# Designs tried in a protein design run: designed miniproteins, single chains, continued (2). Part 51

Each design is a single chain, and the fold is of that chain. pLDDT is the mean over its residues in the fold that is shown.

## One batch from the design tools (miniprotein)

Design m5749
Fold by ESMFold2-Fast:
Structure m5749 (fold): chain A 64 residues (1-64)
Amino acid sequence: MTAEEIAAATRASAGGRAAAGELRRHGVVPDDEDAQAIVDAGLAGDSAAAGAVARKVLERHGIA
């Protein structure tokens, strides 16, 4: 793999895990649709999209 491919895989993994960890830290369980959206965004390497879904879930629960 190239350095760019390794960096993209790392960002995908880190972004998805960070979003899931944020929800767990606040004791929030996302619904299946939001959980799938976070996974899909993380696998696509879109850490911003994964974080945005987590943020919206937290806002729905009045946390952030």
Scores: mean pLDDT 67

Design m5750
Fold by ESMFold2-Fast:
Structure m5750 (fold): chain A 66 residues (1-66)
Amino acid sequence: SSSRRNQALRRLADQYVDVGDQLFQQGKYQEAAQYYSRALSLYQEVGDTARAAAVQAKLAQAQAKI
C-alpha cells in the first residue's frame, strides 16, 4: 500500500540523516551533504514537509562547510 511504502521511505530517509550526522561529526561535509540530499528527496516524495525542512537546514550547513 502507499502508506506502507511511505513509512518505509521515511525510515530510509531517517537512516540517511543518521549517516549524514555521523559523517558531519567526522568533518566529512561533502559526504554528509550527499546523504542529507538523499534524505531530503525521500521526505519530499512522502510529503513530510517538517522533516524535509529540518534536513534542508542540515544540508545547507554541510554545504557551508565545504
Scores: mean pLDDT 89

Design m5751
Fold by ESMFold2-Fast:
Structure m5751 (fold): chain A 72 residues (1-72)
Amino acid sequence: SSEIEALVARIRAAAARIEALTDDPRVRLEAGSLEGMGLISAGVGRATGDDDFAITQLNRQLGQLEELLRRI
């Protein structure tokens, strides 16, 4: 769905911003892990047709990435 695609784009952008703003390997790893989990959630949602599950998980990952951004 367009909503899933928009959330994936926002997750990728947030992870890229974290990587650009910090050299801390632990923070970069956390950002990469959250991005990876988001991509898996989107893939599962598309494979199963459960868009509500995918959107809920993507919003959680995005929120966690935005929280990481606020700490740096």
Scores: mean pLDDT 88

Design m5752
Fold by ESMFold2-Fast:
Order: C-alpha cells, then structure tokens, then sequence
Structure m5752 (fold): chain A 92 residues (1-92)
C-alpha cells in the first residue's frame, strides 16, 4: 500500500531507533521520543511504541546468538510498523 510522507518518516525514525538498540539503547529511546513529539502521537500509541522498544532492549541483553538478535530486531520493527499503521488508519 502507498504510505504517506509522514508515515514514511515515522518508519525511518523507528528503523534508526532499532538499529541503535544494540549499540546505544538510551539514544534509541531518545529518537523514539523525538518522533513521538514531532508527530504529536497520542499517549496510547506512544506507550505501545515505548513498550516494544523497551522489550527489545531487555531481550537483546539476554540474547547472545547473532541470529536470534537479528530475529528480535526484525520482530520489533514489524510490531512498531503495525502500531504506526494502526495510528494512521485511525487518523483517516
């Protein structure tokens, strides 16, 4: 489906945040918060996004296998993308 410019920018911010989680989880959370503020996301949506990223951080700390880490990153991106898509659908 075609995505809006706003949805595309939110997805790029989410992808950047996820890529930072293994290296700098605090910066990843900050990028997510910056996106939330920029797009004035509702509290319900913001809470869901933060919960997914925090869960990813906790699971990555417990995971040593590179393949499992990649799968966790992929699953987190999918969950965050679905939350953003649900928000955009409600906005219509």
Amino acid sequence: MPVSDEEAEMLESVAKAISLVPRDPERALKLLDEMIEKFNLPEETSKKLREVLKELIEKLEQTKDPQEKNELLRQAFKKLSEIIKEYEEKKK
Scores: mean pLDDT 81

Design m5753
Fold by ESMFold2-Fast:
Structure m5753 (fold): chain A 62 residues (1-62)
Amino acid sequence: MLTEEEWKEAELALYIIQGAVAEIAGDRKTAASYYRKAAELAEEMGRHDEAEIFRQKADELE
C-alpha cells in the first residue's frame, strides 16, 4: 500500500508528464496549467526549489 507521500510523488509525476505532453502538442495553456499544479504539489511536499522551477516553466509558457 502506498503512503500519502508516495501518492503525492505519483501525482506530481503525472502532472509533469501531462504538462510535457501538452507542451509537445503545442497546447501551451494546458501545459502551463499542469506545471502550476506540479508547483503547488511540490510546495506542499516541502520541495520549494522544485516548485519554483515549475512555476517559472509555467510562466514561460504564457
Scores: mean pLDDT 82

Design m5754
Fold by ESMFold2-Fast:
Structure m5754 (fold): chain A 69 residues (1-69)
Amino acid sequence: SKEEIKEEAIKLIEEAVKNGGLSKEQGLRLAKLLKELGATDEEIDEVGVLAALGRKEEAIKLVERAAER
């Protein structure tokens, strides 16, 4: 479901912040999940940047906004 996809994306963002980054495979998985939620390529890139900067709350809000479309 869309909620399950959103929860998996948020979990990967939390892991990125906690570990100081994602593996290439995890990063590709996150991008795929965000695309399935209807995020644009620009929003997917922004989530990646925010997660890399440790801005967890901002990254999660962007995911939630994309999911509401």
Scores: mean pLDDT 82

Design m5755
Fold by ESMFold2-Fast:
Order: sequence, then C-alpha cells, then structure tokens
Structure m5755 (fold): chain A 94 residues (1-94)
Amino acid sequence: TAIVVDERFKPLIEKLFPDAKIIETTEENFLETVRELHEKGEKIYAVSLTEKDSPLVISSVPYQTRVVLADEKLPQEKKDFLRSKGIEVIEVKL
C-alpha cells in the first residue's frame, strides 16, 4: 500500500507518516506513476491533489483510492465530487 504525492506534499507527508511507503511524482507524470503502480499490483491508499491539477487527473483518481490529500485551495466542488464517490478528503495547508 502506497501514498502517491507531488513534490509540494512530500515533506509534510514524510513528517506525518514516517513509516509509510511514499512515492513522489510530478504533475506531468502523475497518471503514468499511478498506472505503473497498478501494473505492479500496488494498492494506492492516498493521492495528493492541488488546485493546479487538471479535471482529467481528478476524474482519473483510482477507484481503489480511499483518501485524497487536498490542498485547501482545491475548489470545493471538486472536494465534494470526491466525497460523493466515498473517498475521504483530508485538507492540507501547503
């Protein structure tokens, strides 16, 4: 089980979850990183999202994802959409 985060979230998540398997990715490589982890049979517990993430990335959040670590600036409509799918949204101040 892994947590997939962009560079902005990594220092905060490493501090909060020092024993967690944390995988850093870029905005451009996010979908490819998620795909590779799925191909290896890795379960993705949490992903990070910011207001800069495209609607495509947000709608492509894996169905096995249980938690989204969201920048507080992520639009409320996007947070509500994720919550409507049964995903827990944890707001993080970057």
Scores: mean pLDDT 68

Design m5756
Fold by ESMFold2-Fast:
Structure m5756 (fold): chain A 77 residues (1-77)
Amino acid sequence: MLTEEEFRELLQKALDGEIDPREFLKRVIEAAKRGELTPEQIDAAIRTIELLKDQGLISDEEANEAIEVLRKAREKK
């Protein structure tokens, strides 16, 4: 299970370029699908994905698909 500390480190590594952007997307999507992320963490993940897309590190398609999964997880119960 992704802890709050591990999640925070994951966001920081993604922003600093210390983790592959696609690996970041996979880990965040998996955690969201398992219900391991709070609404606040989902919002932070979406913001990070939008920044990665803006920097050209991921495609618009990859970013939009990941954001859709995260938004559905946020609305799920």
Scores: mean pLDDT 80

Design m5757
Fold by ESMFold2-Fast:
Structure m5757 (fold): chain A 99 residues (1-99)
Amino acid sequence: MAAERERFREKAARARRIVEEILERIRRGEDITEEDFEKLPAEERAEFLEGLTYDHLTHAGVPEEEAIRIAREVGELILKGENIQPLLEEVGDRIRARR
């Protein structure tokens, strides 16, 4: 458990750095498109989206254990080439239902 939480915190930190780099490139007038993400290996895209999902969910008040479980499922779907939108919509609905 502790080692798993540390791994996901590290993934989140890396994902935040990538987002900061993307924002800096956009600020410099570079076009960042979906095509740029599609050029990345599936393993790198999975790692990035796992980190972002975990970061977003924990900041939205989702318990850390649940956030890790959802982030892992997002990564698995990416590695299988499956659409993550249905999972993200379900999670969003559950978060909204708590309000």
Scores: mean pLDDT 75

Design m5758
Fold by ESMFold2-Fast:
Structure m5758 (fold): chain A 114 residues (1-114)
Amino acid sequence: DILALLDQIRELFRRLAELLRDVDPEAARLFELLIENVDEMEELIRRGEQGDREALLRALMQAGVIELALAVLLSTLDKADISPALRAQVRALLDQIQALLAQITAALEAKLAS
């Protein structure tokens, strides 16, 4: 269920925002904004499940934008002066989000190919 995968991504972004709130407030705010992008993507996926192919294509495009934003945030956090323990936690959460996004992208591509 793609919608359940989106719920997991939202939880992981909330954890990242809370974890970074006092250390890197700007990165925390960016993760909060990404939750809004996930909410928009969910609406497009719901429309796609009802037969709207344009909505599925737009959802796939939004997944790509989120993936790009995560790559940029990851690069920024690599340069942040944070503890090794905090860096490891952030990396683990980002890896989980990337794996979930890859599953969503593959599922959307399969729907568009059918």
Scores: mean pLDDT 85

Design m5759
Fold by ESMFold2-Fast:
Structure m5759 (fold): chain A 59 residues (1-59)
Amino acid sequence: LDKELLRKGLEGLEKSPTVATGKSVGAELIKAGETEVGRAVLAAPTGEEALAILREALA
């Protein structure tokens, strides 16, 4: 369902790899039904880890 949503989240995190951006992206992913990836991104302790989770999910 949402490689496009994941890519948009990835773009946001690439521009601003912060915990705040990761939590925002993760929450939107959960809301859209991408619960597994969204929870992982939301729980990431750093923006770089949130970015890595999205890159892995898109691979």
Scores: mean pLDDT 80

Design m5760
Fold by ESMFold2-Fast:
Structure m5760 (fold): chain A 69 residues (1-69)
Amino acid sequence: RVELLEQQARAYGAAYTVAEHLGDKETAQEYKDKLDRLIEEARSLGPEAEERVRKAFEQGKKAAETDLA
């Protein structure tokens, strides 16, 4: 289950970064909101799960930043 949340968080991080790069603030906010929901779900699993989800989102952001540079 945590692995699925991590995969979703990575995808949201990448999508968020692409939206920000394009100046699409509305879409970027949507992916931030989706991340917040994943974090809330991960909290029910424990603090380690929350940290893994947050880290996965940052990994997705960095991957997209590299591709856009």
Scores: mean pLDDT 81

Design m5761
Fold by ESMFold2-Fast:
Structure m5761 (fold): chain A 92 residues (1-92)
Amino acid sequence: MLTPEEIELRRRVVALLDQLPPGTTVDEAIAAMKAAAPSDQEAARLVTELRHLFLELAERKGRPAPRGDDPITEQDKAELKALVDEEIEKAK
């Protein structure tokens, strides 16, 4: 089970992704998170958590995790939100 801090970090990642325009690539999302973060340490935490979320989604769906110039689809955003919402419910 995730800690409350880990759940909040995941919520922040999903909220940032939801603000990005359709067709944003993984590299562009990473750049946006670094720009939005108040410090290099916080940027590293957000980027690491984004990568973990994509890996977990890939494992659950039996498909490769998006990376580099791969576009983040609206379906990917919806599925990541659903995954985080599920973890929030499990933490109650």
Scores: mean pLDDT 79

Design m5762
Fold by ESMFold2-Fast:
Structure m5762 (fold): chain A 86 residues (1-86)
Amino acid sequence: SSSVADKLLLIGAELDLRLAEEGHKDYLKHLESVVETAEYLVKKKNPELEKEVKELLERAIELLEKRSDDEKVKKLLERLKKLLEE
């Protein structure tokens, strides 16, 4: 696997998370991208990125818990919580 590609995906997810934190109208699309990228990176189990991926998961979970009145956000939150158990 390209370690550079995995690092770029992580950076992209961190940017999507920041955009979602800023609360613009398309925040759900950014959160969906974060969850999809996190699922991919956890499955890859790149040891160089383990700490950064865990930090991304924890930050994303914190943000989603603040928006858990939305049913779609609740489903994304459950997907992220399952990744912490892997």
Scores: mean pLDDT 81

Design m5763
Fold by ESMFold2-Fast:
Structure m5763 (fold): chain A 56 residues (1-56)
Amino acid sequence: SLEEEAARFNETFGDEAKRQAAIDAAKATMDNEREAELFVRYIEAEIARLEKIYNV
């Protein structure tokens, strides 16, 4: 449900420290620093978009 999605989002990205931890965890799965940088930019933009949708 949308409520479950919002709760999951808040647990993972609800504040700056959580967002950074999630980004760092994702980067750890990547073999290439360039791929990691592009992924970080993508995820940061997606987080900002979802924050507006979920009002968090």
Scores: mean pLDDT 69

Design m5764
Fold by ESMFold2-Fast:
Structure m5764 (fold): chain A 66 residues (1-66)
Amino acid sequence: SDLRERALAAATRLVAERGSAATTREVADQVGVSPGTLRRATGLSPEELLAAASRRALEQMLADAA
């Protein structure tokens, strides 16, 4: 399953759109799973998932600015 990839993509988009207002509940809703299933599939806590998404969003922004 591609759930981890879908979760990271959804989280990255939400962080880019909402910054610190982004939540893992919204990520779970976007990919169609419970928050518990999201955590098990990604191996990441809510804080870790949002941190990974924030890093990816920053990397994308810096690449677009180059």
Scores: mean pLDDT 79

Design m5765
Fold by ESMFold2-Fast:
Structure m5765 (fold): chain A 101 residues (1-101)
Amino acid sequence: SSLERDIVEALGLMIESVAKILVKNNPLSPKAKQLVLDGAKLYSQGVYYKRIYGDNQLAAQLYRQASDKYLEAAELSEDPKVSESLREQSEKLRQLADQLE
């Protein structure tokens, strides 16, 4: 339905906006910043394919790729709070992917 598409678009924008705020407000290297933004985009794409197309296999792959990006960003982060937040997001995405396979 059009309403479901609107909700999925809003969820994707929220995911990417949270990543942009984190990148703006925290001391991350340029590489770590790009990994966070890439991870958020992959997560947003996974939500879209799962909710609009019911493509659980592709959604799981996108969530795993997003998880890997957040984990790499966490390993590059020197701030323990930022690193922990990114590791928690990585683990959440891995769990979401496992539930779809």
Scores: mean pLDDT 89

Design m5766
Fold by ESMFold2-Fast:
Parts: sequence; structure tokens; C-alpha cells
Structure m5766 (fold): chain A 77 residues (1-77)
Amino acid sequence: APSAEQRERADELAAQAREALAQGNIVEAARLALEALKLDPSNEAAREVLQQVDAAAQASTDPEVRLAVAKVVAEAA
């Protein structure tokens, strides 16, 4: 199980990911959310951000954004 420090850091990263997503920085939001999930796989906020990132990337008219998000997700596996 993640330590209290790892959970706290994951919450910070998830908050930063939500802020990045709100600003339209989809790729940055994906990176931050995935980093949070590496520290705490049960972090609901980070999982929610990744779902929103996937939806936003699919709705994007820019294929480079979709490719960049897919690459970030693949590198996290």
C-alpha cells in the first residue's frame, strides 16, 4: 500500500493535472495524472483526470494531440 507521503504527493499531482486539464493542456494533464497513479493507483482524482483527458483527446481536431496523449499513456505502462 502507498505510504502517507506517497498518497499526499499523488493528491498534489492529481490537483496539478486537473488544473492543466482546465487550462486545455491535455498532454500535461495526462503526464501528471499518470505520475499520481504510479504513487497511488487508487487515487480517484487522478483516474478521473485520465478519463477526461482521453475524452478531450478524442474530441480534439488535432491528430498530434491524440498521438501525444497515446504516447504518454503507453510510456506509463
Scores: mean pLDDT 79

Design m5767
Fold by ESMFold2-Fast:
Structure m5767 (fold): chain A 84 residues (1-84)
Amino acid sequence: MEAERRRLAERLVREGASDEEIEKHRELLGELTVKEVRRKIVAREVAEALREIGDIVQEQIAKDPKNINSEEAKKKFKELNEKF
C-alpha cells in the first residue's frame, strides 16, 4: 500500500493531474498526500507558465518590436513593484 500510494502520488504530479483526478484517488492517497500533490502540481505549472511566457515575450520583442509595447509592459511591472 505505501509503495503503491507513493508511486501514484509521484505519477499524478508528473502528469499534472486535474483536481478531479486527484479527488478520485483521495481514498488511496489520504488527505495530506492529496494536498501535497496539488501543491506540487500548481507550483510546477506556474513555473512552466512563467518560463514559457518569458521565452515568448523575449522572442517576440526581438523579432517584432513594432507589434509589442515592451515599454508599457515594463511600466506596469515597475508600478506593481512600487506599490509592493
Scores: mean pLDDT 69

Design m5768
Fold by ESMFold2-Fast:
Structure m5768 (fold): chain A 76 residues (1-76)
Amino acid sequence: SLYERIAKRYGLPVATVRRMLERGTLEVVDYAAENGEVLSAEEARELFRRLFQSAVDKAIEENARRAGRPVDRSPP
């Protein structure tokens, strides 16, 4: 599935990926509504993609910060 492919690519749990994608879709919809903007399907998909990528990066950084030590991708 798409969730499994993304989870494997970024080293995240599938449940986390699902939550982030669900949240990203809502953020795109809410953003457009709040700003009174009409986004095309293409524009909405591109914005979603950017938000998802940013959210993944932030989640990885936050996880590392909270752990306070390398718990993932540690060299030998």
Scores: mean pLDDT 63

Design m5769
Fold by ESMFold2-Fast:
Structure m5769 (fold): chain A 85 residues (1-85)
Amino acid sequence: MEEHLERLREIGREEREQGRYRVSSSILGLRSNIESGNEEGALLSAQQVIRLSSPEVSREVLQLSREAAGERGLTRLERELQRML
């Protein structure tokens, strides 16, 4: 249950631990917007993750976010995140 959203929380904490506060904030914002069904807010947060984080972190975060969006029926968000991957 919600393993993808829990992993996003873990990545956000790891980024904060490494001093990347803006990356952490963007990942947690993405997670929160997916959890609340705010597709537009989630897309804006995803764009910030891509802008601010490493390619490796961005890829993992976007894959987890796409899976979480799919599980929640957020079809627009799932499609747009798939295009970003």
Scores: mean pLDDT 86

Design m5770
Fold by ESMFold2-Fast:
Structure m5770 (fold): chain A 70 residues (1-70)
Amino acid sequence: MTDAEAVNVISSQLIKAKNEGRKKATIEFEYNGKKVTVEVDVDKAIELLREMNEKKGSLTAEEVIEALKA
């Protein structure tokens, strides 16, 4: 899984949770052979990804994971 693929998987899970009206979600994906899970506030996680995207840089999976955990 590439960084772009991992970010897309995370984004897809957040958008799905938002559309289902969920306030909290467990985001799950596999990156570099490791299963990663993180529990997030859906609205805060979406806003965080939006802010990171507005930076207009390439996003790595590690950067997104660290931001979601903070």
Scores: mean pLDDT 73

Design m5771
Fold by ESMFold2-Fast:
Structure m5771 (fold): chain A 107 residues (1-107)
Amino acid sequence: MTEVRAFMEQRFADLEAYLRATLDPDTAARVVSVVRNTYRNILKLLEEGEITPEQARQAVLEIEAEVRQYAQQLAAETDPRQRAALYTSLSIRLSGIVMDVVIRGKR
């Protein structure tokens, strides 16, 4: 669906802008990479018919909220080790959101 793809592209652009304004350049690039890979996976599921356009929209909104919350935690954290742990937690949580949306759609 062209409409949901345009929605995802706009939401990603807005989120990338937020991340680059909130985090240092290197951290922003790493978080943006994780988010882009997650959005790419959602697009693949949508193109393969595994999820609906509405499920894709829901996943994107849930990911956006989670990423914004973690970005605030990352910006407040001064310990490099704790920042690395937060980054890892974000990747796991984003994967969980995608999986939950897929499972919910098949029930």
Scores: mean pLDDT 80

Design m5772
Fold by ESMFold2-Fast:
Structure m5772 (fold): chain A 64 residues (1-64)
Amino acid sequence: AAWDKDGDGVISAEELKAFLESLGWNPSDEMVKRLVAAVDKDGDGVIDAAEFAAFASELIRGAS
């Protein structure tokens, strides 16, 4: 599409949980909420896509 709302979207707790599960983790609902709070400084319970990308890159690199 010429313009996508998802292009500047945010990552939900559900998407973060799916990402962690793809890494072989088994995150609890509480753990996911804690991670969202740690990454999302706005405290809105949602992670900005850019913030998530930085977090994911660091986590993947650290795990290798």
Scores: mean pLDDT 65

Design m5773
Fold by ESMFold2-Fast:
Structure m5773 (fold): chain A 62 residues (1-62)
Amino acid sequence: IDLEAIAKEVSERTGVPLETALKIVEAIVAGDDRTAVRLGLEANNMEAAALAREMIEKQKAE
């Protein structure tokens, strides 16, 4: 899984900072859904966590 590529796409699509997007992606991959949701809320963008999860699942299937 290319975490940086997913984080960059999440950042570009949702407008959250790349650093925040990367932390969300890392939290989801680690199974820490609580941290991913919290970071999304702090960025005032719940869609960032949802998009990151969808992209991680898609990349795992490829």
Scores: mean pLDDT 74

Design m5774
Fold by ESMFold2-Fast:
Structure m5774 (fold): chain A 65 residues (1-65)
Amino acid sequence: SMKEALELGLETGKLVAQAISSGLSPSVTQQLNTLLQKMAAATKAGNIDETKKLAQEIKDLIAKA
């Protein structure tokens, strides 16, 4: 649902902010910032599928880092 996508977007954004503040490598930090901004834009536009896709990519990138 749209509510679940918005909640997922907010939780994922918070996770990214915490990961960046914990001192990830500069390249990973740049990638996360780019994905975070894309996800925020998708969430504001109501693009549920894109928000979920970006949230998954962010989680995978953090797990890999």
Scores: mean pLDDT 78

Design m5775
Fold by ESMFold2-Fast:
Structure m5775 (fold): chain A 94 residues (1-94)
Amino acid sequence: SLSEAQALAALRTLALTMIDEILRTSTDPEVRALAREARARIERARTPEEVAAITLDFLDRLIALSADDPAFRAMVERMRAGFEAAVAEIRAAQ
């Protein structure tokens, strides 16, 4: 079983990896601003639940902003589904 500290570290690593990929691939200033804000919030997060909430809110905001970019929207939707699955797996392992 995972400790809360291990769950926090795992979700933080996954969330920051996804945000870094978005920052590496996106040139949209609004997307980049949201990603930097989400990154800072995740780095300050103290619980796995807080990391999950911040990350899912960020991805939902990106999906809403991606109405005119179906390829980017599809990528973010896949990231969201993968993150939700990881959250469920980590919770089951606690």
Scores: mean pLDDT 89

Design m5776
Fold by ESMFold2-Fast:
Structure m5776 (fold): chain A 133 residues (1-133)
Amino acid sequence: MKEVIENSKKAQEAYEKGDFETAAEYYLKSAEAMRKLADEVLKADEIDYNKVWLAIEEASVLPLKIVKEIDPEAYKKLLQQFLRFLIEGLYHKDKQTLADLLRAVAHLNEGTAYYLLGKKEEAKKHIDEAVKL
């Protein structure tokens, strides 16, 4: 959780300064931390859902804004997946749905990173994978 939040904040700060290479580096690190968190969630006996939610929020804000501008259809599908998580995570506390959302946001961060590096084909592949989860 802490690694997701710290890397996402550093990515956002770099982006605001126009340092897209550094922003991409931190979004890739955030994605890796989110995949680790997804695996931990599936294995955990207890989950701090509020802290996981804060990590998802921090890692999603700027990537979602970028995807909305470059692929409005993918943005709409991602919002539908987030609504599914709100229902399943909040009311049913489903570890699998939470892990799937963490992996979707990891792909979203990777898509954002590759987009900022000008690697449009790689960015599209990751955004498409985020939408499938």
Scores: mean pLDDT 82

Design m5777
Fold by ESMFold2-Fast:
Order: structure tokens, then C-alpha cells, then sequence
Structure m5777 (fold): chain A 79 residues (1-79)
């Protein structure tokens, strides 16, 4: 259930920063409904982001994007 919790927090953050919250909600429902299919891919992406996220954050100039990346790193580091 830790993976489901991680995925839910990542998607909630995506919804908060999305320009299309309705589309983001549909994406959340699709991923949660098919969690087994997306589980390995999401974990791999999270691990990759832990390695590269600090570098991405340094290269990001948009303040809203910086806030998103920073919060995403905080969520992933929690797990």
C-alpha cells in the first residue's frame, strides 16, 4: 500500500499544478485502477527523479515549475 500512497501523492501534486485539473483527475483514476500495470514504471521514474531531480531543479527558471519539482522531490524522498 506504500506504493499506492506514493502514487496518490504524486498525482495529487500533479493535479494541483496542472492547467487541466479535469484531465489530471482522469489520469489519476486510470493509474489507480491499473496500479499493477503502472507500479514498476512509476517506481523507476521516482528513483530516476531522486537521482536527477536536484539537477533539474537547478536548471529550472520558472518559479511555479521549481515549486512543483521541489514538492515532488519531498514526496518521493518520504518513501
Amino acid sequence: DKIKELVEKIIELYMEFSKDPEKAKKTKEEILKNLEKYKEKILEMAEEFLKNGEEVLKKTTNEKDKEYIKKLLEIIKEF
Scores: mean pLDDT 75

Design m5778
Fold by ESMFold2-Fast:
Structure m5778 (fold): chain A 89 residues (1-89)
Amino acid sequence: PLYKITITVTFETAEAAEAGGRALEARARSFPEVKAVEVRVDREASRVTIGILVEASRDQANAIAAELEAFAASLPGVVSVEVEVEEVS
C-alpha cells in the first residue's frame, strides 16, 4: 500500500527553515521505501511542509514517520513539529 507522510516544521528563522527543508528532503530520500518527496518552504512563516509518498507496510510507514519526526525535532532552530500519516488509495 501507499502512505503519505506530511511533516510540518516551524523554525525560528527563514534561514533555519531553508536549511532544515534541505536536510529533511535528504533524510527522507535516504529511505528505500520513499517514492516521492515534495518540499515547500514558507519564508514568511519560517515553516517547512514536506510531503512523502512511501510504498511500505503500515508499520514501516509509521516507523519512517517516527524517524523523520525525531530527525526534524533535532534540527537547529526548530519551534514545533507536526506529523500526519495517511493511507493513499
Scores: mean pLDDT 90

Design m5779
Fold by ESMFold2-Fast:
Structure m5779 (fold): chain A 84 residues (1-84)
Amino acid sequence: SEEEERRRRRGLSALLSAARLEILLEEGKPVTQEDVDRLLRSAREDGVTFEEAIKNLKEKSTLSDEEKERLIEVLKREEERERK
């Protein structure tokens, strides 16, 4: 449905944004773990999985392979943290 597709897009965007903020946090930029956690919670509420976000990233033709690998690595680390 259109509502399910909208929720999926929103959740995917939130996970991608969380991964980008985590990279910025690692680089010492003025972002916080709380900002990352907020986006992760939003994606979870939308029912989007890390596996879906990783698949979506692999399908993006506008991102370099290096950028995709970096974002995928961050998403996998965040998934592992949420399991424990």
Scores: mean pLDDT 80

Design m5780
Fold by ESMFold2-Fast:
Structure m5780 (fold): chain A 69 residues (1-69)
Amino acid sequence: MLSATREQIADILVTATGLSREQAEKAADVLLENPDASEEELAEKIVEATGASEEQARRAARVLSALER
C-alpha cells in the first residue's frame, strides 16, 4: 500500500474532507502506520493525531478506506 505517497494522500484528504494540510498529512501518516486498522480505528487515531472533529476524522477514515486496494 505504499503506491500513494503521504503527500498525495494528504492532497486527496484536503480536497475531500476540508482538513488542513497539516491535519491531512498526519491522517495519511496514521493510515501508513496502521494499514490493518478498521475505518472506526482510523477515525479514532486521526482525532488523537490531528485534533480534528470526530465528524471530520470519520470522513477522512472513509476516504482512506476507499483508497485502499
Scores: mean pLDDT 77

Design m5781
Fold by ESMFold2-Fast:
Structure m5781 (fold): chain A 74 residues (1-74)
Amino acid sequence: MTPEEIAEFAREKGYDLSPEEIEELAEKSGVTYEQLRAILEALADAGYSKEEIKRIALNLPAMVAGGRAGAAAL
């Protein structure tokens, strides 16, 4: 997955996000591009605005990181 691919997806949903903005959001949120795309899709489908999506994505890293299944028990 590339920032360009995610930006194109966001534009199809009516959000004017550049590849550079997608890269910055992924970096700031600490999520993978695949995770960021899934977050954007879910929030867009729920009817959130571009500004709301950016704010939510930046505040979701802890929730996304919580999906790790127990490999630290070694």
Scores: mean pLDDT 69

Design m5782
Fold by ESMFold2-Fast:
Structure m5782 (fold): chain A 85 residues (1-85)
Amino acid sequence: SAEEVQARVPELLSQLFSPDPATRLAAVEGLGRLVATAPLEALAPYLSSIRFYLEIAARLDPSPEVRAAARRALAVLDARLAEAA
């Protein structure tokens, strides 16, 4: 629902700044699931922020597991947007 997206996106984005790599990994995986399943209309206000922070995580996160998960989440986002075009 739009209410779930509105609540979950800020929470997950804030968790990307956790000092704990396990928390950041869970946040990236959570964003990937949300991007795969949420209505595009509900995601629309957050798409730029989600993409921006996932790209930062994919390139710059000190954990290789977090970087790999962020790349997978970005691939899901790109596939979802390509299907909607």
Scores: mean pLDDT 87

Design m5783
Fold by ESMFold2-Fast:
Structure m5783 (fold): chain A 87 residues (1-87)
Amino acid sequence: LTKEQQLDAIEALRDMSLSVTDQMISRLDLPDDVKQQLKDLYDQYIDNRAQAQKLRLLGGDQAKIDALLEKARQAKQQADQLLQQAL
């Protein structure tokens, strides 16, 4: 695969992950404000992870990649905690 095809694949997987996550959250019996908070946090997780993958593929700075992965980890942890408290 070319780098362009690999970048396109990362973007497609990101879009699929966002769609699946939004659909799953929409099916939960939770208040709309909690659903929106969960979507925002999972969107941050998915987006930061995709950005880190793209930077790694392009030979980007490791410190920037690590910072994006840490932001993703924090967002995922907050989302998981909120979901556990709401259920």
Scores: mean pLDDT 86

